# Designs tried in a protein design run: designed miniproteins, single chains, continued (3). Part 65

Each design is a single chain, and the fold is of that chain. pLDDT is the mean over its residues in the fold that is shown.

## One batch from the design tools (miniprotein)

Design m10254
Fold by ESMFold2-Fast:
Structure m10254 (fold): chain A 62 residues (1-62)
Amino acid sequence: SIEEKLKELDKNGDGTLSGMEAIELAKELNLDPAKVIAELFKETGDVLRVSTETLRRVLESL
């Protein structure tokens, strides 16, 4: 599931991921990485570090 993959990528358990990890996950899910990044920026204003909860919601909306 998306939630399990997010937990695996969050190696530090701090509830955040890098924008690059978000792009890689989007590609793995066959989503357009540009759309994922654009949506993350609209939600957070930050593409360098994003919360796993925000990323999960964005990925589920696409």
Scores: mean pLDDT 74

Design m10255
Fold by ESMFold2-Fast:
Structure m10255 (fold): chain A 114 residues (1-114)
Amino acid sequence: ALAERLRAVVLDLAEAAIAEQGLDEADKKEFLAWARELAAELEALLREMEAAGVSPAEKAERLLALVERRLEERLKTANPKMAEALRLLAENLKAAIRALLLREGAGELPPELR
């Protein structure tokens, strides 16, 4: 449901960020591995909050905080091109989380259509 959709959105946005920044094969592999781990953590956290009956606003706040924390940790060791891909993914993912939980739950929100 929402947790599975969020996981799919993270991976789709990761592929878009890779393409836009033109990451090489090594950076692509590393970026996808990081995005996959983030997607799994976001899915697990959302499932836990859904089971606990947490409000949509609190769910969004906690998911956004996790994205920011993971971004900050990863940016410390990222090369400039990887850093831009990470920031692009995080920006679009935060917008998608807000759309899914706080507004209308419109399907995939492309970065350009925001």
Scores: mean pLDDT 81

Design m10256
Fold by ESMFold2-Fast:
Structure m10256 (fold): chain A 91 residues (1-91)
Amino acid sequence: MVADMEAELARLEAEFEKNKDDPEGLKRVYEEAQRLAASARQMADLVRTLGGNQETADAFEALADRYRALAEKIREELKKQGVEVPELPDP
């Protein structure tokens, strides 16, 4: 459900803040944010292909964008700490 993924996003945002001084923790949160961004994109596509409502598909797409934004934030923080991680694939 969209609400479940919104709750997971809030959890990851809290984990990002908690792990700001822990590069290994940040890398784990980064990988999870990337995975959930991909999952949200897949859910948006699934809703569209199954003839679900556009509002639900748009909500999952917006969530995917928010997860990707969080991942980019984490990547920039890791970069400031001298840790390079792979860039997010272009859409």
Scores: mean pLDDT 79

Design m10257
Fold by ESMFold2-Fast:
Structure m10257 (fold): chain A 93 residues (1-93)
Amino acid sequence: MEEEAKRLLEEARELIEEAQRKNDEARRLIEEGGSRDEALKLAREAKELGERAAKLAREAGKLSGTVEAASLQMAGLSQIVDAEVLEREIERG
């Protein structure tokens, strides 16, 4: 049980780091006047990764109630919000 929770938290952390990298790259492309299609793709991928991370962190929290699980769930949700903001900026032109 505890080892399963640790595995889920590690997977969630890796997904959050990947989501953050994709959101940062999408923002860079928008700010530098790069490809909006590439930025949109990255933002959508970041949103999917953030959603997966939040779900894994939530499941880990059910198996072993830790502050780390809550923190990672919030981090995953933060990546989803960042991606949705980027998508809206791209769609507005």
Scores: mean pLDDT 86

Design m10258
Fold by ESMFold2-Fast:
Structure m10258 (fold): chain A 107 residues (1-107)
Amino acid sequence: SSEIEEVIKILEEVVKKLEEIRKYLLENSNSPEMKRIAEELDLLALQLKKIIEAIKKGLLSKEEAIEGLEILLEKLEEIREKSTDEEVKKKIEEVIKLLEEAIEILK
């Protein structure tokens, strides 16, 4: 399905952006709070990679994929709210919008 191929492409872009935000935090902040955010972003990227792989292998229904992505979306909103760096907040908002687009295509 071209729809599933488009979703995978968007989710792979989300992974890349999460990894870029994590790298930015590790290079530009010595705050324990920002280090914790970097660790949470790493875990979310790993969870999303598992979802992408499961979609590619046909192991997830659309409903299961949507549920998994909505959980990640909720976690990203929590990270955005507790982030004190405005650049990080803006980048997380961009990631949230891409993830919402992927969920909408799957619906």
Scores: mean pLDDT 88

Design m10259
Fold by ESMFold2-Fast:
Structure m10259 (fold): chain A 95 residues (1-95)
Amino acid sequence: SDEELRQIGLRFIEEAEKAIEDVEKYSKENNLSQGQKDHLIRNELSKLFQKVVDETQDPRVEQLLEEMMLIIDESLLQSVSREEMIERMRKLAES
């Protein structure tokens, strides 16, 4: 259902925010470059994407999360703030 899709999208956003925070803390502790940090973020979020897709086995979920991953990738490339990135993903989930 559309309501279930929205809830899955919002849960993914919450888990993605947590993953980004964990990578930011790890990167600070290990003095990683911005490029190394971005690489770790992409890797952790790709794992989260695959986990949710495998758990739901729903093509609509896969499509929604793929669009969210595009927002994340563009945000990292364009130096968009985390707050703006999260807002864009939330608007997508509410659609």
Scores: mean pLDDT 84

Design m10260
Fold by ESMFold2-Fast:
Structure m10260 (fold): chain A 87 residues (1-87)
Amino acid sequence: SREELREFLENARRELERLLAEKDYDAAVTLMQILAKELAESPDPRARALAEELRRLVADYEAGKLSPEELVRRALELLEREIEALR
């Protein structure tokens, strides 16, 4: 449901914010990969679209196009955008 997806994304946002504050970028990248995998398996088309956006961010980071901090900040922006869209 929209409510379940919103709660899932709110929890993910809080965890990424915590990891960013702690500068634990390795854990943040791992969490983003787990989130993308879980969202890709969702029957909700918006969750699958978000999974593809997260995968592209991780791919850009692995290609050296983004710093770890920029990666996490952009992921947080994507999560916040989707959370607002689900209100």
Scores: mean pLDDT 87

Design m10261
Fold by ESMFold2-Fast:
Structure m10261 (fold): chain A 86 residues (1-86)
Amino acid sequence: MHVVTDNPEGMAQAQALYEAGEGEVTLELKLEDPSGSGKGAYIKVVLRFEDGKPRLVGSEGSGTSEEETKKVQDIIDEAKKGLDAL
């Protein structure tokens, strides 16, 4: 799957908040299949920066199929594990 960002303003805000070491940002991602069939998945992630560390404070995701929904859930679970290690 290809991952694309649907929130360029949120990405710019995330960079500024990362440099400040505080604040909250919402990132929105679309996952598209490599064939360009128009099938995809959607992930929304809310990150809070506390003491210069990112924390996952909210997440939701959906796919256009059961298989895509499972892939979204796997990505969210991996992101949580990565952040929990901080």
Scores: mean pLDDT 60

Design m10262
Fold by ESMFold2-Fast:
Structure m10262 (fold): chain A 74 residues (1-74)
Amino acid sequence: APSAAELVAAARALLARLREAIAAGEPDTVIQGIWDELARVLEAILADPTVPAATKAELLREAGEVQAEMRAAL
C-alpha cells in the first residue's frame, strides 16, 4: 500500500494535472478521469489517521476549488 507521504504527493500531482488539463481544454472524458482518480486518492488520505488534519483540510479546499473550475469548464 502507498505511504501517507506518497498519497499526499499523488493528490498534489493530480490537482496540478487536473488544472493543466482544464487550462489546455482537454476532452471532458480526460478531465473527469483525472477527477475520479483524485477523488479516490483523497478518500484514501481521509481514511489515513497518520495524515495531519491540516493537510487533509488543505487538500479538500484545493479539490473544492478545482471542482468549481471543472464545472465551469465542462
Scores: mean pLDDT 84

Design m10263
Fold by ESMFold2-Fast:
Structure m10263 (fold): chain A 83 residues (1-83)
Amino acid sequence: SDRELELKKTKALMRLMGNLTDADLIIKKSKDPELVEEAKKLRKELLEQIEKLKNAKTMSEVEDITKKIDELTERINELLKKL
């Protein structure tokens, strides 16, 4: 249903916005140039997923994006451990 699709998109967007905040925190606070460069790459990938999510029209598309969000979340958590 349109309501279920919109709810799933909203929840996915909230996760992406949280990860984007974490990437920005690493960029601002880290003194490690390699960690900052990895966070910048992650930030770029997060922005690409936000754009894909805005254009997603089916539950299947949102599910594929959610799998990528899970991958990006694991990567950001590894970077946060190195802070």
Scores: mean pLDDT 90

Design m10264
Fold by ESMFold2-Fast:
Structure m10264 (fold): chain A 113 residues (1-113)
Amino acid sequence: SELRKLFERLSEFSGIPAEELLEILRNADKDGDGTLDLEELKVFVREFTAKLGIELSDEQVEDVSTRLLILLDQKNPDGTISLEEFIEFFEELFKSKLGFENFVESLRSYTEP
């Protein structure tokens, strides 16, 4: 339910339906174990940025995903993040529309000439 509430807020900010955002995360979590490794996080980043109209290269997806993994994996650096840690991080980041807009602009900076 906390994940759904986060994605309903993201839907309001992005215009992407919450069900599509939930499906992107489910497709990224291939093992279904409630954790995301780097490869699963890359799937999430690629699909999410595509829905935002941001076209990242494979190298840019890897860079963004690696930075996110480092930021979320600070409590127990094992190369994976739990869905709980993912939710907590993005709930804090997306408490306001400004937080969402700053995050999107950070992603867009990868595509600037």
Scores: mean pLDDT 76

Design m10265
Fold by ESMFold2-Fast:
Structure m10265 (fold): chain A 95 residues (1-95)
Amino acid sequence: MEEQLEAEVYRALGLIYLTLGNKDYEKGDYESAAESYEKAIELFQKAVELGDPEALRDLAEAYRNLSDVFEKMGDTEKSEEYRRKADELERQAAA
């Protein structure tokens, strides 16, 4: 019960950082977008650890967005790495 409340708080904070990252991405501030998406990933990972299965989809979205940021920054290796992580998490969320 308390773990569920904690998971909801971590997921909510992750969604705030995901939104901040999206705003920075739209402005072309890819470095700030990456930092916000990385914070969202950390928060969503904690929500998943605490038993929120919906946070798996949010985590996948954050990794996909981080992949897009690194593609814009010319870091193809990191872009491909984070895309693969997003694909794996999407499979876990669908199973």
Scores: mean pLDDT 85

Design m10266
Fold by ESMFold2-Fast:
Structure m10266 (fold): chain A 76 residues (1-76)
Amino acid sequence: MKIKVKFPNGKVEEYDVSTVEGAIGLFLRLIGLEIDTGSIVELVDENGKKITTLEELEEAAKRGETLTIVIKPRPP
């Protein structure tokens, strides 16, 4: 199953979350953004629900949704 993810720069990338490589690739990209920005990086669905598990990611993919990456400052 393919999922579309919209990045902060407006670029949309596709990941096959039915494969280990695709799912890991997406999560590694999110971790990389978190390290690079020093911020909290969240993945949200079209309803603004935070995606925190692989199961939630697969459900969003089954709905054909485009996910959005949200960058939030870390609390002090």
Scores: mean pLDDT 77

Design m10267
Fold by ESMFold2-Fast:
Structure m10267 (fold): chain A 97 residues (1-97)
Amino acid sequence: MDLILEIEEKVLKELEPKAEEARKEVEENGDEELRKKKQAELTLEAIEKAKKLLKEELEKTTDEELKKELEEVLKLLEEREKQIEESMKTNTPLKPT
């Protein structure tokens, strides 16, 4: 549905300045760990913003079919958020020996 695409565009536009700032910070420090951390942080923030917008649309809609689609997308975003958090956990800290 067009609504889901509109939400994606809004989230991407809002995060553009943060993505650019993160890119510059990574270039200045040259740290692979910092790059991974910044990518994960930006993705998690994008998911949180998308979830908020989807929840707002769920509150406004009276269409049962659209409500079901929004709930399915929200569930997928929550699952992706967990996967990213688990991935970050796996890279937390390797025993130095």
Scores: mean pLDDT 75

Design m10268
Fold by ESMFold2-Fast:
Structure m10268 (fold): chain A 134 residues (1-134)
Amino acid sequence: SKEKENATKLAIDLLDKAYKAMMDAVEANPKSADSLIKKVQQQSEKMVSELNKFKEGSEEMSQKMQDMANYLQSAILSYATKGKEEAEKYLELAKKKLEELIDIAYKLGSIRVVLGLIKQMSDDIIKEAEKLKK
């Protein structure tokens, strides 16, 4: 489906932007890694809370969201301790979980709401990363 393809591309673009902002912050200020890991956890919990308001697919979508957040936290930690190559492996795993989340949202007719939540999470992470870059 073209709608699903467009939504998946938009979601991945949002994730890539958030990831780049976080990595730029860790590179400029390595002490920001712990704060960004906490911010990703906080945003994941907020998104899971919103997803749990859905009557159908809430548990499955919440699990994909948690898996994605866990991989992003692993990417942040790996960038700070092991470097870019290892971090990028975790980013690719996070992208797969995001694609799975979008697939579920598409089947439930909830793609626009879920994309809105992903955008809000991305925007909040970028704002925190920019603040921590100092």
Scores: mean pLDDT 90

Design m10269
Fold by ESMFold2-Fast:
Structure m10269 (fold): chain A 61 residues (1-61)
Amino acid sequence: AQRYADLASQYAQQGKVGRTGYVAGEAAQKGLVTLQSATSAVGLANAGDSEGAKGMLLKGA
């Protein structure tokens, strides 16, 4: 879970919202986080909140 949260934060900081969504989706598919946490993380990343996105992925683990 931590690795996916870190990658999502890094991609969000780079403005790569599609990559952030892909990473969050993979974490959810592998059962590392809930789908709700993955969806919320993508929303926060799209709003420019990379730290919030990371926190949501960790909360969903």
Scores: mean pLDDT 67

Design m10270
Fold by ESMFold2-Fast:
Structure m10270 (fold): chain A 82 residues (1-82)
Amino acid sequence: NVEEAKEAAEKFIEALKKYGTEEGVEKGKEYMEKIVKATEEGNSEAAKKYAEELGKVIGENATSEGANEASGYLLEALNAAT
């Protein structure tokens, strides 16, 4: 569901803004746009790949406290994409 993926992506970016670095927010936005686009194209494998890369970005750029909230929204986006 593209609408659910977009909604989860917006919540994810807001969570990163509260708990992450500015660089992490920009990278997170880039990967979330790729996940949403892959979902629109029906490419579940690409969406999974981008979600895994985004998980790495969260780990490198977000605080430990913010990582759990952001990870929750990432899982919502991935579930909507697959």
Scores: mean pLDDT 74

Design m10271
Fold by ESMFold2-Fast:
Structure m10271 (fold): chain A 73 residues (1-73)
Amino acid sequence: APSQEVLDAEVEVTLLLIKATIARKNGDYEEAIKYYEEGAKVAASVPELKDTAEMLKKGIEDARKELERARAA
């Protein structure tokens, strides 16, 4: 079974990912980026979540591109 520290990190990252996803769907790209950045920090602190941290970094890049496109429109 995962350690309590890993489980706590997984819960926190999951909640932040949900918040980021909702913000992104609503066009709140700056808010989504903040949630992805916090989630990536938490995931990066736990070696077992390295793949999740990489996924969240991609989420930041995608949200930044969407923000740039929204500002250019």
Scores: mean pLDDT 84

Design m10272
Fold by ESMFold2-Fast:
Structure m10272 (fold): chain A 70 residues (1-70)
Amino acid sequence: GEAAREELKRLAEEYAKILAEALKLATGEEPEVEVEVLSDDKARITIRTESVTLEKTYTKEQLEAFLARL
C-alpha cells in the first residue's frame, strides 16, 4: 500500500545517506544517490562516485536491521 511504500522510501533514503557518507570517506569522491521503490517490500539503492558504482536491492526487513545496528 501507499503508506508501506512511503515508509520503505524513508528507510532506504536514510540507509543510502549512511552508505554515501561511508563511500565518500573511503574514496574522497562526491557520491550521487538514487533510491527507487520497487514494491511494498523492496527498494533499490544506487550510489555512484567517479571510481565506484554500488547498486543493491534491499528488503524493508534488511533496512530496519541495518539501521538498528548503527
Scores: mean pLDDT 84

Design m10273
Fold by ESMFold2-Fast:
Structure m10273 (fold): chain A 75 residues (1-75)
Amino acid sequence: AKETAEITATNLGQEVVDIREVERKGKKFTVAKLSDGKYVAATVVNGEPLAAVADTEEEALEKLLKKAEEKEKEL
């Protein structure tokens, strides 16, 4: 969630310039805009933090949704 997005930004050497929560397909996600103009989408699935990085908010959310769905199928 928020913490995962902030950790991901730090690992990329970037600052979070905007952070908000969004809902897609009944799931809550955190989206952070980075100082380099990229986006991080983050969530927690079964206690495991997941994040995705992309050049746009929608691409980051799409990548994260795919990761979350794959993680849920592994159970």
Scores: mean pLDDT 77

Design m10274
Fold by ESMFold2-Fast:
Structure m10274 (fold): chain A 84 residues (1-84)
Amino acid sequence: SHMEKLEHEIDLAMALMMASTLPKKTSEEVIKYLVELEDNKEAIEKIKKLILDYLKREPSLNEEEKEKAQEELIEKIKKIKEEV
């Protein structure tokens, strides 16, 4: 439906925008996966949620915890890609 298409476009746009706020290396990897999976509505929704969950946690993390959380984010995204 038109509404489902619009929701997908909004989810993708939000995910790309949020990913662009991540540290450069992590941002580049996440954006690459978002582009590769851009037509997969379910994958984009899951990745959007993962990025949002990271961003909510980020202000409470030290530098080492941020690096670990970014690695965890990338690994979870890779698993989503494997399930497609």
Scores: mean pLDDT 87

Design m10275
Fold by ESMFold2-Fast:
Structure m10275 (fold): chain A 87 residues (1-87)
Amino acid sequence: SKEEILAKVEEELKKKDKDGDGTIPAKELPEILKSLGLYPDGDQFLELLQKATGKEYVKEDDKIDYKKFVEMLKDPENFEWFLSFKK
């Protein structure tokens, strides 16, 4: 279900939150996506970072609030787009 997928996404993000502050560095996101079986191309990944951060230009050390990231994915349009990264 959507709820099960979103719970798994949050779990993988939480594993990379070494400081327990509710954020992960943007550079950690590719490995998390890979662990979820998701393989966006470069353009899809850039758009995902822009949606996750609200920034046009995202740096590797910019922080993603993973609770806000999961909330963004609760939107049906964003969720279906995200699932399109599956191989």
Scores: mean pLDDT 81

Design m10276
Fold by ESMFold2-Fast:
Structure m10276 (fold): chain A 90 residues (1-90)
Amino acid sequence: MEEKEKAFVEFARLLAEADSGNPEAREKVRQYAKEAEKLNLTPEEIARLLSEIFGEEYTPEQVERILKTMSEKEREGFLALVYLAKKLLE
């Protein structure tokens, strides 16, 4: 529990640094997003992971909409979060 909380705090900092124009942070977020894509997770699997991590109900339809409507930068951040969640729950 404590380790998961620390990981998400560090990830939030990484996203904030990437959004502020830190190129190293931006590249790390992009790398995590690419790793998430390699996992070939379905919207249903992503919804399950997010629901388990955040304790809120996410639907496959909501996840698919998020992936289709987000900007490239926002989508990369979302996929990086999914990758982190998958690694923490494996």
Scores: mean pLDDT 78

Design m10277
Fold by ESMFold2-Fast:
Structure m10277 (fold): chain A 98 residues (1-98)
Amino acid sequence: MAEAEQKKNDLIQKLLEAAAQLGRGLALIAEDLAAGTEEVQKALADIEKILKEAKELGEKNPEYKEYMNEVAKKAQELRDQAKAGLAEAVAAARARAA
């Protein structure tokens, strides 16, 4: 019981940390394209792990399944934001190379 609650809370904390890292990376792209892109890529990797962990936790703890579905939905939104930021970074790099 306590361990499953802790895993749920840890996963929510990881989601908040990934969101913060994504925000920092997106802001950093405007100042330092390479460093910002690296931070967004790291956030994207963490988001993908959160999606996997949310699914597994919900499957092993059915009482959290609905909650883990919401966590996964939020992670999907962050993933979409990360992909958009990376696409903008690639376009900016190509424009400078031309």
Scores: mean pLDDT 81

Design m10278
Fold by ESMFold2-Fast:
Structure m10278 (fold): chain A 64 residues (1-64)
Amino acid sequence: SKEEEEKKKKALSLAQLAGMKLAKEYGADSYEVKEIDENTFKVIARKGDKVIEKEFTVEELLSL
């Protein structure tokens, strides 16, 4: 539905913000956000050979 599409867009924006914050805190070389399924995003920060991964549901992101 249109309401679900709006929630997903907002959740994606919040996931991007979370990824940027994680990357800055970790001093990462890069970060990316992956959609795992309709309700889950994975945020990945990389520094050389080291990787930090964190998963968020749409509801968790919207609760931030």
Scores: mean pLDDT 80

Design m10279
Fold by ESMFold2-Fast:
Structure m10279 (fold): chain A 65 residues (1-65)
Amino acid sequence: SEERKRLQEIRRKVFELLREGAINNDKELISLARKGLEAYDKARRGEITVEEAEKIVNEMLEKAK
C-alpha cells in the first residue's frame, strides 16, 4: 500500500509536467516528462525500484525549473 502510494505520487508529478509542457507547446518539457513516465512504467513493472524512479522524477523536476 505504501509502495502503491509512492507510485501514484510519481505518476501525478509526471502527468502534471506533461500537461504543462503540452499547454505551453514546450517540447523540452514534454521530453523531460516522457523520461519520468518511462521511469514510472519501469518501476510499475519491477524493472527498477520505486526509489530509483523517485530519483529520476526528482531530477526531471529539477531540470524543468
Scores: mean pLDDT 86

Design m10280
Fold by ESMFold2-Fast:
Structure m10280 (fold): chain A 95 residues (1-95)
Amino acid sequence: MEEEELKKKTLEAVGELQRLEAGLLSGTLPATPENLRRLGEAKIAAGKGLLELTEKGLLKTDVPKEKLIEEAKRLIEEGRALLAAVEAAEAAAAA
């Protein structure tokens, strides 16, 4: 079902985001274009999933809905900015 898939994909995206952030912060993962693209994609996926789950009322949380929406939007914007910068740099290098 779409709702269960959305929850599963969001949980997976949040988990991947946490792993990538922890790895990059600890230096376990090098800050390569590859890893930065993965981080950007994970931020976008987590943010979009969080936004949609919040809008559909599928999250049970004490955090205000408006706060969840703003955090989700920040994740999406941060991820898009990072992904665009990495892709632009890779495209320029490949040309």
Scores: mean pLDDT 80

Design m10281
Fold by ESMFold2-Fast:
Structure m10281 (fold): chain A 71 residues (1-71)
Amino acid sequence: SKEEFVEEVLRLVKEAKSIQELYDGLKALFDKHPEITDEQKQKIATLAFLRFKYNLGSDEEFRRQIEKILS
């Protein structure tokens, strides 16, 4: 579901110990969701990497940003 997808992206950002682990996790997750466009995947990946690197914003704000991309 869309909600499960959003929570899995957030989980990957929180649990990844490196940019490589985040990249690998996102790639595996995107492979399970062929309904999501390449443009949406690129935008979500960019947000995830920025949050991982800078730890800015709240979990709720991050969820809302991903949900907006998927709309």
Scores: mean pLDDT 86

Design m10282
Fold by ESMFold2-Fast:
Structure m10282 (fold): chain A 100 residues (1-100)
Amino acid sequence: MLSKEEVIELFKELRDLLLELYEAILNKEDASPIVKKIEELVEKLAPNLPEELAKELREKVKELKKMIENKDYDIEKITELLDELSELLGEAHDAAMEKL
């Protein structure tokens, strides 16, 4: 299990990666490595979250990964999904801090 300090650092890294992903998409750069890193960090974080929040985070990341891999995505839809992920990360952060 992760320490409180490690959990805080993971949330910070995830927020930074979401910003990097948004910039990569706007610049038409390959976002696949960024999405893969987000998926890896979410899997590390998931055991430290309530099951329902962990499941929702995993599902949103899978949806994002599918959109990026297909390259047939609407920028508006991706922006909306990134906003949903950002909100969900905030809820997950609060839940993790309460548990720790």
Scores: mean pLDDT 79

Design m10283
Fold by ESMFold2-Fast:
Structure m10283 (fold): chain A 59 residues (1-59)
Amino acid sequence: SYTLQEIADYLAKKYNLDKSKKVFVLGDVNISFRTYVGDDFIFITKDELEEIKKEMDKE
C-alpha cells in the first residue's frame, strides 16, 4: 500500500510539480484515469487512486 505522500511524490515527478501539493481523493463512481492538477492540489477519484497505485507498482 502507498501513503498519500508517496502518491503525491509520484505524481509530482510525473508532472514535474511542487511536492508541497496535496492529494485529494473524491468519491467518484466514474473510472476515467483522470487527475486534475491545480496550483494547490491534485484531485484523484477513488478508482483513479487505485489505478495509480498499480502504475506505481510497475514503476
Scores: mean pLDDT 60

Design m10284
Fold by ESMFold2-Fast:
Structure m10284 (fold): chain A 81 residues (1-81)
Amino acid sequence: DEAVEDLERAARLAEEAGATRAAEHFREAARAARQGDLDSALQHLGEGLRELSRSDIPQDVRDEILTLANRASALLLAAKA
């Protein structure tokens, strides 16, 4: 599923950049999405985005993670509707 793939890639990029807490939340979001728990997936995605905003990482990496997370969010919301 594209949302799961986007969340896993966002987690990998966050981990590699040192945003470990954001990466953990994106991994939890991907796991919830795999289980069909869309509410938990969206909650963890939101928590990952909040931790990302507190992280001191390069702006280009941040922008790539945000693009992936925003696409995942849109896909999860569409699946919930």
Scores: mean pLDDT 88

Design m10285
Fold by ESMFold2-Fast:
Structure m10285 (fold): chain A 88 residues (1-88)
Amino acid sequence: MSDEQKKLMKEVLKRLLPPEVAKTAELVLDNPLISTAELSEKTGLPDELAAEIHMTVLLGMSAAQGASKEEVEEIMRKTAEELERLYA
């Protein structure tokens, strides 16, 4: 995934999500291979919630691979909606 696509994903998530949720998603974007246990430890979130956020962000990243700027924004909007639902 390109640095440009990662930057766009971070910008969309920061716009749509509370800062704490956006920060958690950014950890996955910067290190997709992060373990659920490490993500939980770094964020203070329960393991179950950390796992769901990790999976949701990975699915968004996968869908955005090779996508246009407009498609990436739409994919990240849907990813943000799911993350907000999980965190609420």
Scores: mean pLDDT 79

Design m10286
Fold by ESMFold2-Fast:
Structure m10286 (fold): chain A 79 residues (1-79)
Amino acid sequence: REELVARLAALLEAFLDEKGVPEEVKEAVLTTLADSAAGKTADKFQALPAEVQKEALRAMAEFAREHREELARIAEQLE
């Protein structure tokens, strides 16, 4: 599982870098993925400014659309 999460994080980080996403939004997205993988609540994400939350959610939704096949492969390996 941790190996699959690391691969997902690497893909997401590369995607965010390619799109030129601001560092604050990139940190929010990557921290949310790490916290989710560790079973933590979304408290850190909810504490962010509404504009940062909006941009982070938009970036994650776009990533999910563009990498649907790779995400499906990762999900399959998680059973």
Scores: mean pLDDT 72

Design m10287
Fold by ESMFold2-Fast:
Structure m10287 (fold): chain A 74 residues (1-74)
Amino acid sequence: MSVQQQLDAIRAEIERIVKELRDSGRLTPAEEAVLDAYLRVADQAVRTGTEHDLRLAQDHLAAARGMLDRVKAS
């Protein structure tokens, strides 16, 4: 899989997680701001297509998944 294909997949997955978190109605304003930042980073990474941005996008995906797990458990 190319860097661009991985970035496209990560962006789509972050977008799905953000939608699920927003639909839950359990986010604080600070958490919503963090999710908006994750989407902006993923959008930037897709535009640049670098290995560095791929790693950064992967980190943000992991963080978004962790937030979803906490919201579902709380």
Scores: mean pLDDT 79

